# Ledger of designs, part 95: designed miniproteins, single chains, continued (4)

Each design is a single chain, and the fold is of that chain. pLDDT is the mean over its residues in the fold that is shown.

## One batch from the design tools (miniprotein)

Design m15297
Fold by ESMFold2-Fast:
Structure m15297 (fold): chain A 67 residues (1-67)
Amino acid sequence: SSARREELRRQLQDKIKELLPYLSDEQAEKIATQILETYSFSEVVELLNRIETEEDLINVLIEVAKK
């Protein structure tokens, strides 16, 4: 549903800003949206549980860029 997608987008955006505080809110939102377009709902939930460091997030972004 759109409500769950928006909640996941917000959670991703918050995590991105936490790990990469130099990014603007707009940049973090664009990255969160790109992740949601690349992965399924269940994959995004797993990623949110797995991403704890800047390096973890960078590895996800490299995977997104390859698709």
Scores: mean pLDDT 83

Design m15298
Fold by ESMFold2-Fast:
Structure m15298 (fold): chain A 70 residues (1-70)
Amino acid sequence: VAAASAAFKAAAAPLAERILAKLAEGTAAGLEEAERLRAEILDALTATAQAVYPEQAEFIREKAAELLAK
């Protein structure tokens, strides 16, 4: 569990800090970068789940698909 948090932080933290800095700048360009970061975080989270919880990654994907079907 701690390993998953550390891996996610390592992947997302630098990007999140950059986005927050751009948003604090108060620019519309920061919004576009926030959207891009969101997609990157989603990808990083999925990859991290597969690396740390290979058995649960499949289950998580199935559950996400079911919720999206709603």
Scores: mean pLDDT 61

Design m15299
Fold by ESMFold2-Fast:
Formats: sequence, C-alpha cells, structure tokens
Structure m15299 (fold): chain A 93 residues (1-93)
Amino acid sequence: APSAEEQAEIEKMRKELAELNEKLRQLQAKQDTIPEEVQKRLQEADDNNDFDTLIELVAEIMVELGIVSEEEAEEFKELMKKYQPLAERFGKK
C-alpha cells in the first residue's frame, strides 16, 4: 500500500501535470502568433531529437507570449525534462 509520503508524491505529480497541460493549452491557443522562423527552429530541434534545445525554445516562446514568467519558465523546463521519459514510453501513433 502506498505510504503517506508516496501519496503526497502522487498528488504533487498530478498538480505538476495539470500545470504543464494548462500552459501547453495556452501555447496552443497562441500558436498562430509564433513566427515561422521560430517554428522552423522548433522543427529542426525535434528532427535532431535535441530535446534540451526543444525545451529551451518552448520556454522562451512562452515567456515572449506572456504565458509564463522567467521564474515559471525554469520550473516548466524541469517539468518537461521530468515527464519526457513518460511521453516517450507512451509514444502515440
């Protein structure tokens, strides 16, 4: 059975995922505001499997669009890195 500490970790994870999803939803709503030049840079990073550069670029875009503050962008980068392995394991068709 999960301990009280394990339950606290699960609740924290749920909150982190909810915050991540909310910020990504806001980015999606403002997608048309992202310049083509920046979109090309994101595509190049994705094509090269350079996830560190991809995370950095996404965070910079979110700050520029006013979705997150600079402090929140640092937390967002950590969340993206933390949950990246789960996204790879659940790679959808």
Scores: mean pLDDT 73

Design m15300
Fold by ESMFold2-Fast:
Structure m15300 (fold): chain A 83 residues (1-83)
Amino acid sequence: SKYAELIEELRSSTFDSPEELAEWIKSRLSDEELQAFLQWVQENRAEIEAIAAEAAARHETDEARAVATMREALIRWLEETAP
């Protein structure tokens, strides 16, 4: 499926900044899909905070922590949304 392919690409890709990952997301998701993802993030704040805490425990830079958090959040949303 489209979402399974996106998950595989996300897992195998590296991003130097949160902005680079955001541009990747914008290029692969429709405006409607992007809005749905952002809404899901807001509705699942506790889960996002847990992902961010796990990323922070790795003692990464702020940029690396943000990338790891956003990537994991998107993967979970894609897995949940896939038919």
Scores: mean pLDDT 80

Design m15301
Fold by ESMFold2-Fast:
Structure m15301 (fold): chain A 65 residues (1-65)
Amino acid sequence: GDAEKADRGAAGAAVGAMSGDEALAERGKQELIAAGGTEEAARRAYEGGKNSDSAAVREASLEAA
């Protein structure tokens, strides 16, 4: 996978979820999947952002890399 793309995707999904920017969250989820992540990893990054769980977001990024 593309580690930089996975990191940007996970961060985008989490920040979008945390800030209520659903367009940013959706773009981040799609970028994480395009990097090699699963739909489950993208969901975990989004939920991690909603719950302020930075470890879950990091794990989703690493799984996709």
Scores: mean pLDDT 80

Design m15302
Fold by ESMFold2-Fast:
Structure m15302 (fold): chain A 70 residues (1-70)
Amino acid sequence: MKEGEELVERGERLHEAYLSGEDPSDETVEEAIRLYLEAARKFEEAGDLHSYIAARLKAIGVEIDREILS
C-alpha cells in the first residue's frame, strides 16, 4: 500500500512538471504513465480495487494531456 502511494506521488510530480511546462518532454510523460501503472499493479496485488482504479485513471489522464498538448 505505502509503495503504491509513493509511486502515485512520484507520478503526480512528473505529471505536474509536464503540465506546468517545467519538463514538457515525452520522457517525463512516459515516466509518469509507468509510475501510475506500477502503482496500479501494487494496489491490485494488495486487493485495493479503489486505489487500483484511481491509479489507472491517472495514467489515462496523462495520455489525454499528452494528446491535447501535442
Scores: mean pLDDT 83

Design m15303
Fold by ESMFold2-Fast:
Structure m15303 (fold): chain A 111 residues (1-111)
Amino acid sequence: SKEEIIKEMGKLLNSKDEKKRQIGYVIRAILALAENKPELAELYLTYVEDSKDEEILKAREIIKLVIENKYEEAVELALSTKFKDKALRKALAYLLKKLGYEEEAEELLKK
């Protein structure tokens, strides 16, 4: 459900809440990476580079690991992290499925 993720991302980016907007940019980076556009993913991460929020920091680290082709480390970090935002969890699961980690993506969605 890429279309559902895009709709939720749009809502987050238009939020008055700074953290929700930052999560929206993280989801944009994830979707760019899922489409094999790592340079665009890196650009979107610059919009949240000053964030000290643990959830955003963990999502950024996962994205960086994927850009570096450290897929096993990215999967382990994703599964060891509690993501409060449902749209962010769905976006990360979508990326994991695109990378061939379908069982791990389903595990992430059950959290």
Scores: mean pLDDT 88

Design m15304
Fold by ESMFold2-Fast:
Structure m15304 (fold): chain A 67 residues (1-67)
Amino acid sequence: SSREELVRELYGLLQELERWAQQLPDPTMRENLLHMLDRVRQWVDEGRLSDEQLRGLIDTLRHILDA
């Protein structure tokens, strides 16, 4: 897949995880998770992640969301 496809897929997974995080009852845990997700978005936008790292992260997030 192209890098643009990987970035779109990752952002879709991050959005799904953000929706899940927003439902957490603990405000501290919620805020920490949302902050971490924002950092990941920033790293992607800055081109800090290779295509292989993007694929690995996508696989990891899919596994977490499927659990």
Scores: mean pLDDT 83

Design m15305
Fold by ESMFold2-Fast:
Structure m15305 (fold): chain A 85 residues (1-85)
Amino acid sequence: EAERRRRQRELILRRLHELSDMTAEGVKGAVDPELVLARAERGETAVVDLAESVAFNLSPEEAERLARELGLPEEDIRRLVAVAE
Protein backbone atom coordinates (compact mmCIF):
# COMPACT_ATOMS: atom_id res chain seq x y z
CA GLU A 1 0.00 0.00 0.00
CA ALA A 2 2.61 2.56 1.06
CA GLU A 3 4.93 1.56 -1.79
CA ARG A 4 2.11 1.80 -4.32
CA ARG A 5 1.09 5.26 -3.09
CA ARG A 6 4.71 6.43 -3.18
CA ARG A 7 5.08 5.22 -6.78
CA GLN A 8 1.87 7.00 -7.77
CA ARG A 9 3.14 10.28 -6.32
CA GLU A 10 6.49 9.79 -8.02
CA LEU A 11 4.80 9.35 -11.41
CA ILE A 12 2.76 12.52 -10.89
CA LEU A 13 5.81 14.49 -9.74
CA ARG A 14 7.77 13.27 -12.75
CA ARG A 15 4.93 14.41 -15.01
CA LEU A 16 4.90 17.82 -13.31
CA HIS A 17 8.65 18.18 -13.82
CA GLU A 18 8.23 17.31 -17.51
CA LEU A 19 5.49 19.92 -17.91
CA SER A 20 7.64 22.46 -16.05
CA ASP A 21 10.70 21.68 -18.20
CA MET A 22 8.80 22.11 -21.49
CA THR A 23 8.27 25.82 -20.95
CA ALA A 24 6.24 28.16 -18.74
CA GLU A 25 4.79 29.57 -21.98
CA GLY A 26 3.69 26.15 -23.24
CA VAL A 27 1.93 25.02 -20.06
CA LYS A 28 -1.83 25.10 -20.46
CA GLY A 29 -4.11 26.08 -17.62
CA ALA A 30 -3.34 27.31 -14.12
CA VAL A 31 -1.17 24.56 -12.64
CA ASP A 32 1.65 25.67 -10.36
CA PRO A 33 4.18 22.79 -10.34
CA GLU A 34 6.17 24.31 -7.47
CA LEU A 35 3.16 24.46 -5.14
CA VAL A 36 2.03 20.95 -6.09
CA LEU A 37 5.55 19.59 -5.57
CA ALA A 38 5.84 21.32 -2.16
CA ARG A 39 2.53 19.82 -1.02
CA ALA A 40 3.50 16.36 -2.25
CA GLU A 41 6.88 16.55 -0.46
CA ARG A 42 5.00 17.29 2.78
CA GLY A 43 2.81 14.25 2.15
CA GLU A 44 -0.31 16.35 2.70
CA THR A 45 -1.91 15.92 -0.72
CA ALA A 46 -3.97 12.89 -1.64
CA VAL A 47 -2.77 11.08 -4.77
CA VAL A 48 -6.05 11.75 -6.59
CA ASP A 49 -5.91 15.48 -5.80
CA LEU A 50 -2.31 15.62 -6.99
CA ALA A 51 -3.18 13.78 -10.23
CA GLU A 52 -6.14 16.15 -10.76
CA SER A 53 -3.80 19.17 -10.66
CA VAL A 54 -1.65 17.57 -13.39
CA ALA A 55 -4.67 16.49 -15.46
CA PHE A 56 -5.65 20.15 -15.94
CA ASN A 57 -2.69 20.42 -18.37
CA LEU A 58 -3.29 17.06 -20.07
CA SER A 59 -5.54 15.94 -22.90
CA PRO A 60 -8.45 13.67 -21.88
CA GLU A 61 -6.57 10.71 -23.40
CA GLU A 62 -3.41 11.52 -21.43
CA ALA A 63 -5.39 11.96 -18.22
CA GLU A 64 -7.11 8.58 -18.68
CA ARG A 65 -3.76 6.93 -19.39
CA LEU A 66 -2.19 8.49 -16.28
CA ALA A 67 -5.12 7.45 -14.06
CA ARG A 68 -5.02 3.86 -15.34
CA GLU A 69 -1.23 3.76 -14.90
CA LEU A 70 -1.65 4.89 -11.28
CA GLY A 71 -4.24 2.14 -10.72
CA LEU A 72 -7.04 4.51 -9.77
CA PRO A 73 -10.64 3.25 -9.55
CA GLU A 74 -12.97 3.99 -12.49
CA GLU A 75 -14.66 6.83 -10.58
CA ASP A 76 -11.34 8.67 -10.22
CA ILE A 77 -10.40 7.96 -13.84
CA ARG A 78 -13.66 9.63 -14.91
CA ARG A 79 -12.94 12.58 -12.62
CA LEU A 80 -9.45 13.15 -14.06
CA VAL A 81 -10.74 12.91 -17.64
CA ALA A 82 -13.44 15.48 -16.83
CA VAL A 83 -10.79 17.85 -15.40
CA ALA A 84 -8.69 17.47 -18.57
CA GLU A 85 -11.67 18.17 -20.85
Scores: mean pLDDT 61

Design m15306
Fold by ESMFold2-Fast:
Structure m15306 (fold): chain A 82 residues (1-82)
Amino acid sequence: MSEAEKEASEALYRLLTETDLATAVALVEQLDIPEELRERLIAAIRDRSTALAALAAIVKELPDEEQRRLAELIRERLAAHT
């Protein structure tokens, strides 16, 4: 696992554990990311029982630059929410 992949996965894990389903979806909808990525993340989050595995698979497919950007955007939204 790359450092960027780990950072993105950790940010998504925090999103899932620190917020409820509705809040997690709302925060992802506010991210400045490609629409296709946003839709995939929301679909993964909504299936709570498989969310971590599905999100890890999505993150693994992303370039390092996009992984790092996703991690930063999620951290910023979580900090603003709390």
Scores: mean pLDDT 79

Design m15307
Fold by ESMFold2-Fast:
Structure m15307 (fold): chain A 58 residues (1-58)
Amino acid sequence: SLAEGLRQGAEYAEKTAEEFRKWGLESSEDAKPAAEQMAKRALDQAERFRKKAEELEK
C-alpha cells in the first residue's frame, strides 16, 4: 500500500540521517555543521512520510 511505502521511505531517511551524523563525527570540525544539517533534513523528510502514512490510515 502507499502507507507502507511511505513508512519504508521514512525508515530509509532515518538510516540516511544516522549515516550523515556518523560521517560528521569522523570529519573535521568544519564539516560537522553540514553533516548535522543534512541529517536534520533527512529526519524532517522521515517525519513527513510518517505523517502522510497516518493520514492515509484515517
Scores: mean pLDDT 81

Design m15308
Fold by ESMFold2-Fast:
Structure m15308 (fold): chain A 99 residues (1-99)
Amino acid sequence: MVFARLAEELAEKRPDLAEELERLAREYENTTDPERKIELEKEAYLLLIEAAKEAGVDEKVVEELIAAVEKNIERAKKLGAPKALIEALEEILKKLKEV
């Protein structure tokens, strides 16, 4: 939820980011490879994190994103998600903590 709203707010200031996110979303819909889907989702999150850092997004928004990713990691582990997905989420979390 927070990522979708952040993407919408950033799209107004960064049309290039909106185009890239739309490209990744289309590739995600068209791929059937689970590993490729994980990679595309990771690319989208990393782009949003970079844009948020450059835009000087409110510290509270960054904290909410960190909490959301941590909950996703916990859920993925409980559901027995692929190691690749868990590793991708942990990489996203690491990048968020560096913002």
Scores: mean pLDDT 73

Design m15309
Fold by ESMFold2-Fast:
Structure m15309 (fold): chain A 73 residues (1-73)
Amino acid sequence: MKVLEEVYKKLEEELEKAKKTKGVEELIEIYEKNAKEAKAELEKAKKNPSDEDEKIEKELLEKYKKLEELRRR
């Protein structure tokens, strides 16, 4: 679960940075949605720890990378 918790923390940090940047309201909404989804997956994984945790962590990391790329464009 460590990677999933780190991804959630990074999404929250990026959301805070986005809120301080005027003109990125659409990105803020995407970040909030992804942070909410990541939190829900973290909660679910804590109740049912399994090999699926690694897959979920990988998918969340990919989503985080795509958001960073969108922010830089």
Scores: mean pLDDT 67

Design m15310
Fold by ESMFold2-Fast:
Structure m15310 (fold): chain A 90 residues (1-90)
Amino acid sequence: DEIDKLLSEIATLQGRLLDEAIRNNDSVGFKVVALTSRLLTALSSGDVEEAEKILKEIEKLIPKLDERSKYYAEKLVEAARKAIEEVKKK
């Protein structure tokens, strides 16, 4: 299932973001990790509106992240947008 593959990719990127947040004691990174848990729940339940809202909040935080965390967060946003498109197709 394409949605399951994308959710797995998002979860993997969330893990990388969590590692960086712990290493750097980054409060913004921890907020992105927490928002990603809510995003995964919304995507798993097919709640496109909630997923898009959470994704916008994540995108607002990206400029405040360090270079490595920004890279993982941008990849997470790309995977999330693809997941939203797949959910819309059903």
Scores: mean pLDDT 88

Design m15311
Fold by ESMFold2-Fast:
Structure m15311 (fold): chain A 88 residues (1-88)
Amino acid sequence: MDWEEEKKKAEEVLKKSTDPAEIAEAKLNLGKALKGLGEIEEARKYYLEVGIELGIELIKYAVGLSEKPSEKLIEAAEEAEKELLSLG
């Protein structure tokens, strides 16, 4: 897989999207690309940001500031957690 190309694709989604689920998926994909390139600390940062994105949306939902988090956002955060565990 061309990790530089996957990184660029994820960065382009992050520039254009305002959807929390799309942003989370792009950050997950960016983390995976960075891991493939050997940029472990940057990959860790983006995986953590996916979890933070879900946390913010859950808090907003709980206080009535937003809709229930989408299944796509929850799935992205679950995958980011698995990726973080794989880094040690």
Scores: mean pLDDT 84

Design m15312
Fold by ESMFold2-Fast:
Structure m15312 (fold): chain A 69 residues (1-69)
Amino acid sequence: SELEKLINEAIEKDMTVREFAKKLAEKFGVPEEIALNMIKAIVPVAQDDDPISKFKKAILNALKRLREN
């Protein structure tokens, strides 16, 4: 639910992949590079400057899968 809230906020604020990685890094207490790698594990084609909203459909599908499992 915490990760889901962060993803929804990033989509609403039209944050970049890099900006979202910074938020994840702060939230989980990990280096930004690790957070960025986590995002790219879900969306391998994502570039640092891409808006997270560009991957909205893929991210929302990932959130649904998390709720169902």
Scores: mean pLDDT 75

Design m15313
Fold by ESMFold2-Fast:
Structure m15313 (fold): chain A 72 residues (1-72)
Amino acid sequence: MSPEEKAAVLFAAGNLLEVAADLPILTPEQRKRDLEGALELYKEAEKLSTDPEDREIFKKRAKEVEARLASL
């Protein structure tokens, strides 16, 4: 798996964790864990990506997740 392919997979996994965090049955602690997981995946995707556009997308999503975590 190339670094770019790995970045894409990590970004997709982060998106799934954000969707999971939006489930109404979760406790605040479960939401926090899912959002922290998404943040780690987006940061790793940014680190692996060499495409400036993809890197900016990953960075923006990471900042949005950080803002959500701060609001919990």
Scores: mean pLDDT 84

Design m15314
Fold by ESMFold2-Fast:
Structure m15314 (fold): chain A 80 residues (1-80)
Amino acid sequence: AAAEAARRAGQAASLDTAIEFAEEARKKYREEADSLRQQGAMDPENRKELLEKARELEEKARKADQTAESYRAQKAAALA
């Protein structure tokens, strides 16, 4: 019983770390995308390229968010 509880807690802790990394990656990608959009507003000559890079970063942010959700679901299942 105690060993089983400790094992579940360990799995949950590992998933918490994975969730934190995915959430941090999402934040960084969104911040970088926002920065590129602001640069695009100030630089009409490079606006198209900057907005394209921003879209790619937003897609990476979306994937990171999905990864975090997947880990949260795995944690819920492990603790059930």
Scores: mean pLDDT 83

Design m15315
Fold by ESMFold2-Fast:
Structure m15315 (fold): chain A 65 residues (1-65)
Amino acid sequence: MKEKIEEDALRAMATMAGLEKLEVEIVDGKKKLTLYYKTEEQKKAAEVFVKNAKKRGWEAEVVEL
């Protein structure tokens, strides 16, 4: 339940930031986000998002489409 609330919040934040795509992966207790960008503005938003996600115990990476 806690992980789903965090996932839903992160997805909502990514949508508000205008990111192209967000992928969530939870395997063997490891929580991972992959954020996709096309523009420089999306890249800046994704980098801020990655820092916030890591503070909440999520692994996160940024990938260019």
Scores: mean pLDDT 73

Design m15316
Fold by ESMFold2-Fast:
Structure m15316 (fold): chain A 80 residues (1-80)
Amino acid sequence: SMDDIIAEAKKRLDAGVPPAEVFHAVAARLEAAKASPRERLQVLIAVLDELLAHLKATGAPADSIAAVEATRAHYRALLA
């Protein structure tokens, strides 16, 4: 399910897997599941929310946080 993809992504981010590898795996799972464009955007937004929580918890640079927030805002605009 889409919730399973999000839960696995959160688990991998919490385990210190690089964000690029996590997003690559998410994209592959969405492709395999034949997710609709809307479902893809919803899952990507949810994974970006988990990434933002991880970055803030680990004290990532403000520029990194801002870049992820901008990407999330863009995906949210596409979903509206």
Scores: mean pLDDT 86

Design m15317
Fold by ESMFold2-Fast:
Structure m15317 (fold): chain A 56 residues (1-56)
Amino acid sequence: MVKSVHLTVDESADEVTIGEAVRRLLEALRAGDNVTVSGSKTFLAAARFVRRVLAR
């Protein structure tokens, strides 16, 4: 099943919150969901890294 998931992390979010969002991103991508991300620059950088690793 294809789901549309939007993950947003506030710019003031701590490392734990960013880590949880990255974990949710990994789970959604593995499930084949359409995922969009926004918010914290650190979270966006982590999301780009995760997508690159999974694309291999």
Scores: mean pLDDT 76

Design m15318
Fold by ESMFold2-Fast:
Structure m15318 (fold): chain A 96 residues (1-96)
Amino acid sequence: SPEDDLNTISRILTKHGLTVGDVYEDPSLLPEEDRKELAKALENLAKTLKVGQKLTGVAQVQLKALNRELGLKVDGVVDEETIEAFRELAEKLLQP
């Protein structure tokens, strides 16, 4: 679910004291195992999130944090740019 994937992403980033923007600039900041897990969660989000979708509660807070860290619009509504950014980052994490 988007909630499970967002929790996975937040847990990995918090464990290492990194933002998703830090990882975008340098994927090697994460160990290979965490990099693969983060990539899978981002790929799942890119496949399951729909343009115009609004998340609620903790998931919305987590999504807004990722959007802010990637320099994207922070309005709590899923847009095409958010989905593309998650897909791009997932690919980059697997092939740094």
Scores: mean pLDDT 87

Design m15319
Fold by ESMFold2-Fast:
Structure m15319 (fold): chain A 88 residues (1-88)
Amino acid sequence: SRREELEAMLREVEEVLARAKEYLKTAPASQQPIIEKMIKQIEEDKAKVEAALANPDDAELWREAVLAGASVGVNEIHLIVLEKVEKK
């Protein structure tokens, strides 16, 4: 169901947010502003998914949640790149 899809998106958003917050603890000073901005963006995207979960039949909120999920995915890829660059 759409609710199940939104619940799965919320879990993925929370996992990426936790990973970003964890990496921020050990990230080099040059990456910290990028990660802090990323965390803020993911938190805003989380709010959009939660709004859609409250009103799963709202087509506009669903569309915003799908776009928020895509935004989180882009930030996850960016975070992976930052982590790999640091480990080299």
Scores: mean pLDDT 87

Design m15320
Fold by ESMFold2-Fast:
Structure m15320 (fold): chain A 65 residues (1-65)
Amino acid sequence: SVLEKGILGGMAASRKLYELGLPPTLEAVIAGSYGGAKLAEENPDATDEEVAQAGADAGIEFVKS
């Protein structure tokens, strides 16, 4: 479950970075995966949409930091 949510977060980060014209680096995708997995672990009732959003936000934050 957590692994699947991590993959979802990473994929969302990659997609959102591409849409924003930012580089979908491996490190940013990993940050997105951790963001998605962390949300799912802390909130087991979180939807896939919420997990994807958390992953996208984490990936963007990483690239801009």
Scores: mean pLDDT 83

Design m15321
Fold by ESMFold2-Fast:
Structure m15321 (fold): chain A 102 residues (1-102)
Amino acid sequence: LPLYRLSEPLLALYQELTGSTRRLFTYGEVLEFEDLAFERYFEPTDEVSPDPRTREQNQMYRVTSELMRQVLDGKEVVTRNEFAQAVESQITEASEEEQRAA
């Protein structure tokens, strides 16, 4: 499986959440970290979609961590999908050398 590196703000958040010194991640491990970070650093707001059928998908969340705001380009309120897109944009596939060393 290909391994990925996290951006420096994401890596700092991972280390804060887990205490782990891990630097290379499978895509599945990135998704697990995304879920953990979302549960830890986001609080639901009263802002919801006007469409009640899509309310949960359009639910807005307040960011509670300054490091997480750096990941989100200074945004204080985001949807879960915006957070997922930010994480995806801030991971890079590890070099062949890094993957062989792991």
Scores: mean pLDDT 77

Design m15322
Fold by ESMFold2-Fast:
Structure m15322 (fold): chain A 94 residues (1-94)
Amino acid sequence: SREELLELARELIEEVERFLEEHDVPEAWRQRLLEAKEATERALEDPSASDEEVFRRASELALLAMHAARRLGDEATAERIARLMEEMRRVLES
């Protein structure tokens, strides 16, 4: 359902915010993550955004965050984000 998709995307944003608070992320990666986070937030606030658009923005954020987390040795964060992305995909395909 749309509501489940939106809730999972919000959980992803919270996970990314926590990651950025816990790690000294290189400025270029931080800027890309903040831009992808902002794009995801805009899609969540836009009632005209399709479920596919929300998923696309959230997926872009998730992939960037997973790469950053793995590069900094935070496998736990990367695994949580991967699970959220898989759950969002299942909701979208339902």
Scores: mean pLDDT 88

Design m15323
Fold by ESMFold2-Fast:
Structure m15323 (fold): chain A 62 residues (1-62)
Amino acid sequence: DKEKIKELATKAILSNPNDIEGKVFKAMLEYFGIEVPEELVEFLDTKTLSKEEALELLEKLL
């Protein structure tokens, strides 16, 4: 259920006290069964995301 996945992933993002390392965000997406495009994998490996950026990417991938 994409709606439940979105709610749980959003809660996980918002529960972080700081910005989210791209590797952590990628692991979170994979845990929820969200497909991560190959181009985005390299981007996330070296990037730290704000909560706003993480939520925007989550919405774009769902």
Scores: mean pLDDT 78

Design m15324
Fold by ESMFold2-Fast:
Structure m15324 (fold): chain A 91 residues (1-91)
Amino acid sequence: MELSPEALARAEEIAKPLQEEIKENEERHKALVAEAREIAKARGLSPAEAYRLLARLAEEAGDLALAAVARAWALAEEGASEEEILRALEE
């Protein structure tokens, strides 16, 4: 079963906003990580402090998933327990 070129083009147009949203989220994640890395380098922050900064930048941008992951990484760098790390990921 082959879709007509018109039906295929229409399906691609419908999917385009979702692909744009996924792309925008990926670029925002990369931008936030790059910004946190630049500030950490300039201020001589520890890895744990750099991850806490990334978590704050992600929260300000409304990226709660990246914020939770960054908090978990900061706790891991500080030698936190597995339970504390898992709790940060569940928020």
Scores: mean pLDDT 69

Design m15325
Fold by ESMFold2-Fast:
Structure m15325 (fold): chain A 92 residues (1-92)
Amino acid sequence: MTPEEFREFVEENLPTLMEAYDLPESSRERLIEAAVRLFEEHGEELLELAKTDPEKLLPTLRELARRETDLSPLEQDVVALLVSGFLAKVVE
């Protein structure tokens, strides 16, 4: 599990989430940067949480994503879903 693998996951899955949430292309780089930062800063702690208490993973990620004040509430939710989805895939 590396930041490079996470970035690849984000690039693969972000277009679908952006379409679902009707987010503009101008949001793309901002979302990738925020997701990668959150993963690099907290990924190890969040992976442990995903293994020990998976029900707390998404609420914790939403709280962390709210600290990205340059992102809209929808963009914050997309970032939380991206990190959660990747960690869930890693523990499977």
Scores: mean pLDDT 83

Design m15326
Fold by ESMFold2-Fast:
Structure m15326 (fold): chain A 88 residues (1-88)
Amino acid sequence: MSKEELIERIKEILVKHGIVPEDASDEETLAAAVAIAERFKAGLFPKTLEMAGLDVPAPIPIPDTVSDEALEKALRELDPVGAKILGL
């Protein structure tokens, strides 16, 4: 998977669950994905992004309008193996 394909896939998941807007930058998209991973202690996900050659930004605050259920569903799609390990 190319870096562009990976970012597009992540953005699609986050937009679908209302976590980022459709016009979010690549950096905002990755920062939101990292924030979700940190919230659920999914420490392997940021390392997977780094191994794919992505520059992993610092996590951003997740909007308070987003439910925990939506965040869990997003994490399951972003990191299905890590989510299973966490019991999500």
Scores: mean pLDDT 76

Design m15327
Fold by ESMFold2-Fast:
Structure m15327 (fold): chain A 73 residues (1-73)
Amino acid sequence: MIDVEALKKLVEELVEFLKSLGREDLAERARRLMEEDPADPSALDDAIVWLLTSGHEELALEYAKRVQEIFPN
């Protein structure tokens, strides 16, 4: 069972941050997929990978941990 409140909070935080960095495409994709298919974390993975490779490594790792807790393997 997915913690929907934790997922919503994570998505809202990611969406706002990604939009502030000009990656509105990743933000919209994450929000849309999580609303339509919350069992598919691929959109969140894409956003986290971009953060990891764009100089936001520690933040990306914290978000990855939160995703792992929401989607346990």
Scores: mean pLDDT 75

Design m15328
Fold by ESMFold2-Fast:
Structure m15328 (fold): chain A 75 residues (1-75)
Amino acid sequence: GELDEILERSRKLYEEAVKAARTLPPEKVLEAIGILLRIMGLQLDIERAVKEGRLDEAKELLKEMEKLLKELKSL
């Protein structure tokens, strides 16, 4: 269902964020830590929203996660 698709997409975004963080130079690590922690928090919030059947909340959290990933990749 749509909630399962959102959950799977959030897991893929998280994997991509971890991979992106691994390629950052040491001088960018401090800036990246804050963004990565926020991405981790959003992943937990998405899992909670999906478990509780909150489709609209899950969609908004996924969009925020996508924005943070773009910010991380822009470092």
Scores: mean pLDDT 84

Design m15329
Fold by ESMFold2-Fast:
Structure m15329 (fold): chain A 62 residues (1-62)
Amino acid sequence: SVDDDIMSDVDRLVDSSQDISQQLRQRARQSSDPSVRQRLIDQATQISDTATSNRRDTRRFI
């Protein structure tokens, strides 16, 4: 169904977002600049939180 296809796409996008978040955290660990490190961690957290929220919100509208 269209709803099943949408949920499949959301799951794929969430997985991609989690991978990006993990890569940002990995780069943060390699950074010697504390400001850059904090920015990357903040971005990773925002991406992860947004992905989780989007999955929840999508379920609400389906």
Scores: mean pLDDT 76

Design m15330
Fold by ESMFold2-Fast:
Parts: C-alpha cells; sequence; structure tokens
Structure m15330 (fold): chain A 91 residues (1-91)
C-alpha cells in the first residue's frame, strides 16, 4: 500500500540520518519489495516513475551518508534496484 511505502521511506530516511547501516539495509529491503509490488499492481506510468525516482534518491542519500561502504547496505540497494527493474519489465 502507499502508506506502507511512505512508512518504509521514512524508516530509511531515519536510518540514514542516524548512520545506522543495519536499519538502513532492513529498510531498503522492505522498500524494494513494496515498490516492486506496487509497480506490478499499478497501471499509472507517472506513479511508477515517481516510485522509482524516490527509491533511487534514497539510495543516493545512503551513498552520500557513507553507508554504501557496509556490504549489507550495498547488497540491499542492489536488490532494491533489481526488484524495481524486474517489476517494470513484467508490465
Amino acid sequence: SDAEILEAEAALEAAIAAGDAEAAAEALRRLGRLVAEEIRASKDVAKVVGLVLRLLGLIVDAELAGLMGDPRVAEAAEEARRLALEAMKTQ
């Protein structure tokens, strides 16, 4: 649901602000799955583009915070990108 995506985004933003790599990795895994599910369910191209851009923006924020040096965060970010791309291809 949109509410679950917003909650996952907020959790990721909080983890990035705190420098918490474990929380950031968990939030990225949750967000990636929720975004992929919403992409598969949505017929609204503008909504799909918005979801992908928000996900990518948060991944960039994690990188700028130095969290991508943690392999758990790097793996979670790659998984999130992969799931979103696969969901878009199956539309």
Scores: mean pLDDT 88

Design m15331
Fold by ESMFold2-Fast:
Structure m15331 (fold): chain A 70 residues (1-70)
Amino acid sequence: SPLDEIREIVEEAYKDRPVLLSEYLKILEGVRSLVDEGRVDEAVEGLRTLASIMPEEVRPRLLELVRQIE
């Protein structure tokens, strides 16, 4: 699923930063709950905010995955 691919990208980007990784994985779990509840607009906003703080090299792929959730 697009959310699982986003999780893999976040895990790779922050593999050497366990505290920050834990915080971002909690954000992704919240996004998954929003999607499961049908609150897709709120989930997409959360993911776009997350993408904006990610390294520039992974940002285009994250935004493509966000489009698949919309």
Scores: mean pLDDT 83

Design m15332
Fold by ESMFold2-Fast:
Structure m15332 (fold): chain A 92 residues (1-92)
Amino acid sequence: AAMGAQGKARVDAWGAEEEARLNRFIDEAVDEAIKLYKETGNFEEALKKAEERLASLSPGARAYGTQRVRERIENFKKEDEKLKAELEALKA
């Protein structure tokens, strides 16, 4: 972090708390994006919603958050495809 000596000491004191809060915010943005994807079926729209939600974060945190959203949506798609494949196997 590009901070003065006093700022560095403060970062040391609450770095873990800041990370926990950031992770909570990212998780909330991910959950909203997944909910939107379930409602619309549109991956791009869901990703854009998450990017807007994360726009208030630092560039690094924003990039990390949007990557997490992409991964969660991709995993959701894979899970949905797997469930459909399992359902087809049961019908046979």
Scores: mean pLDDT 70

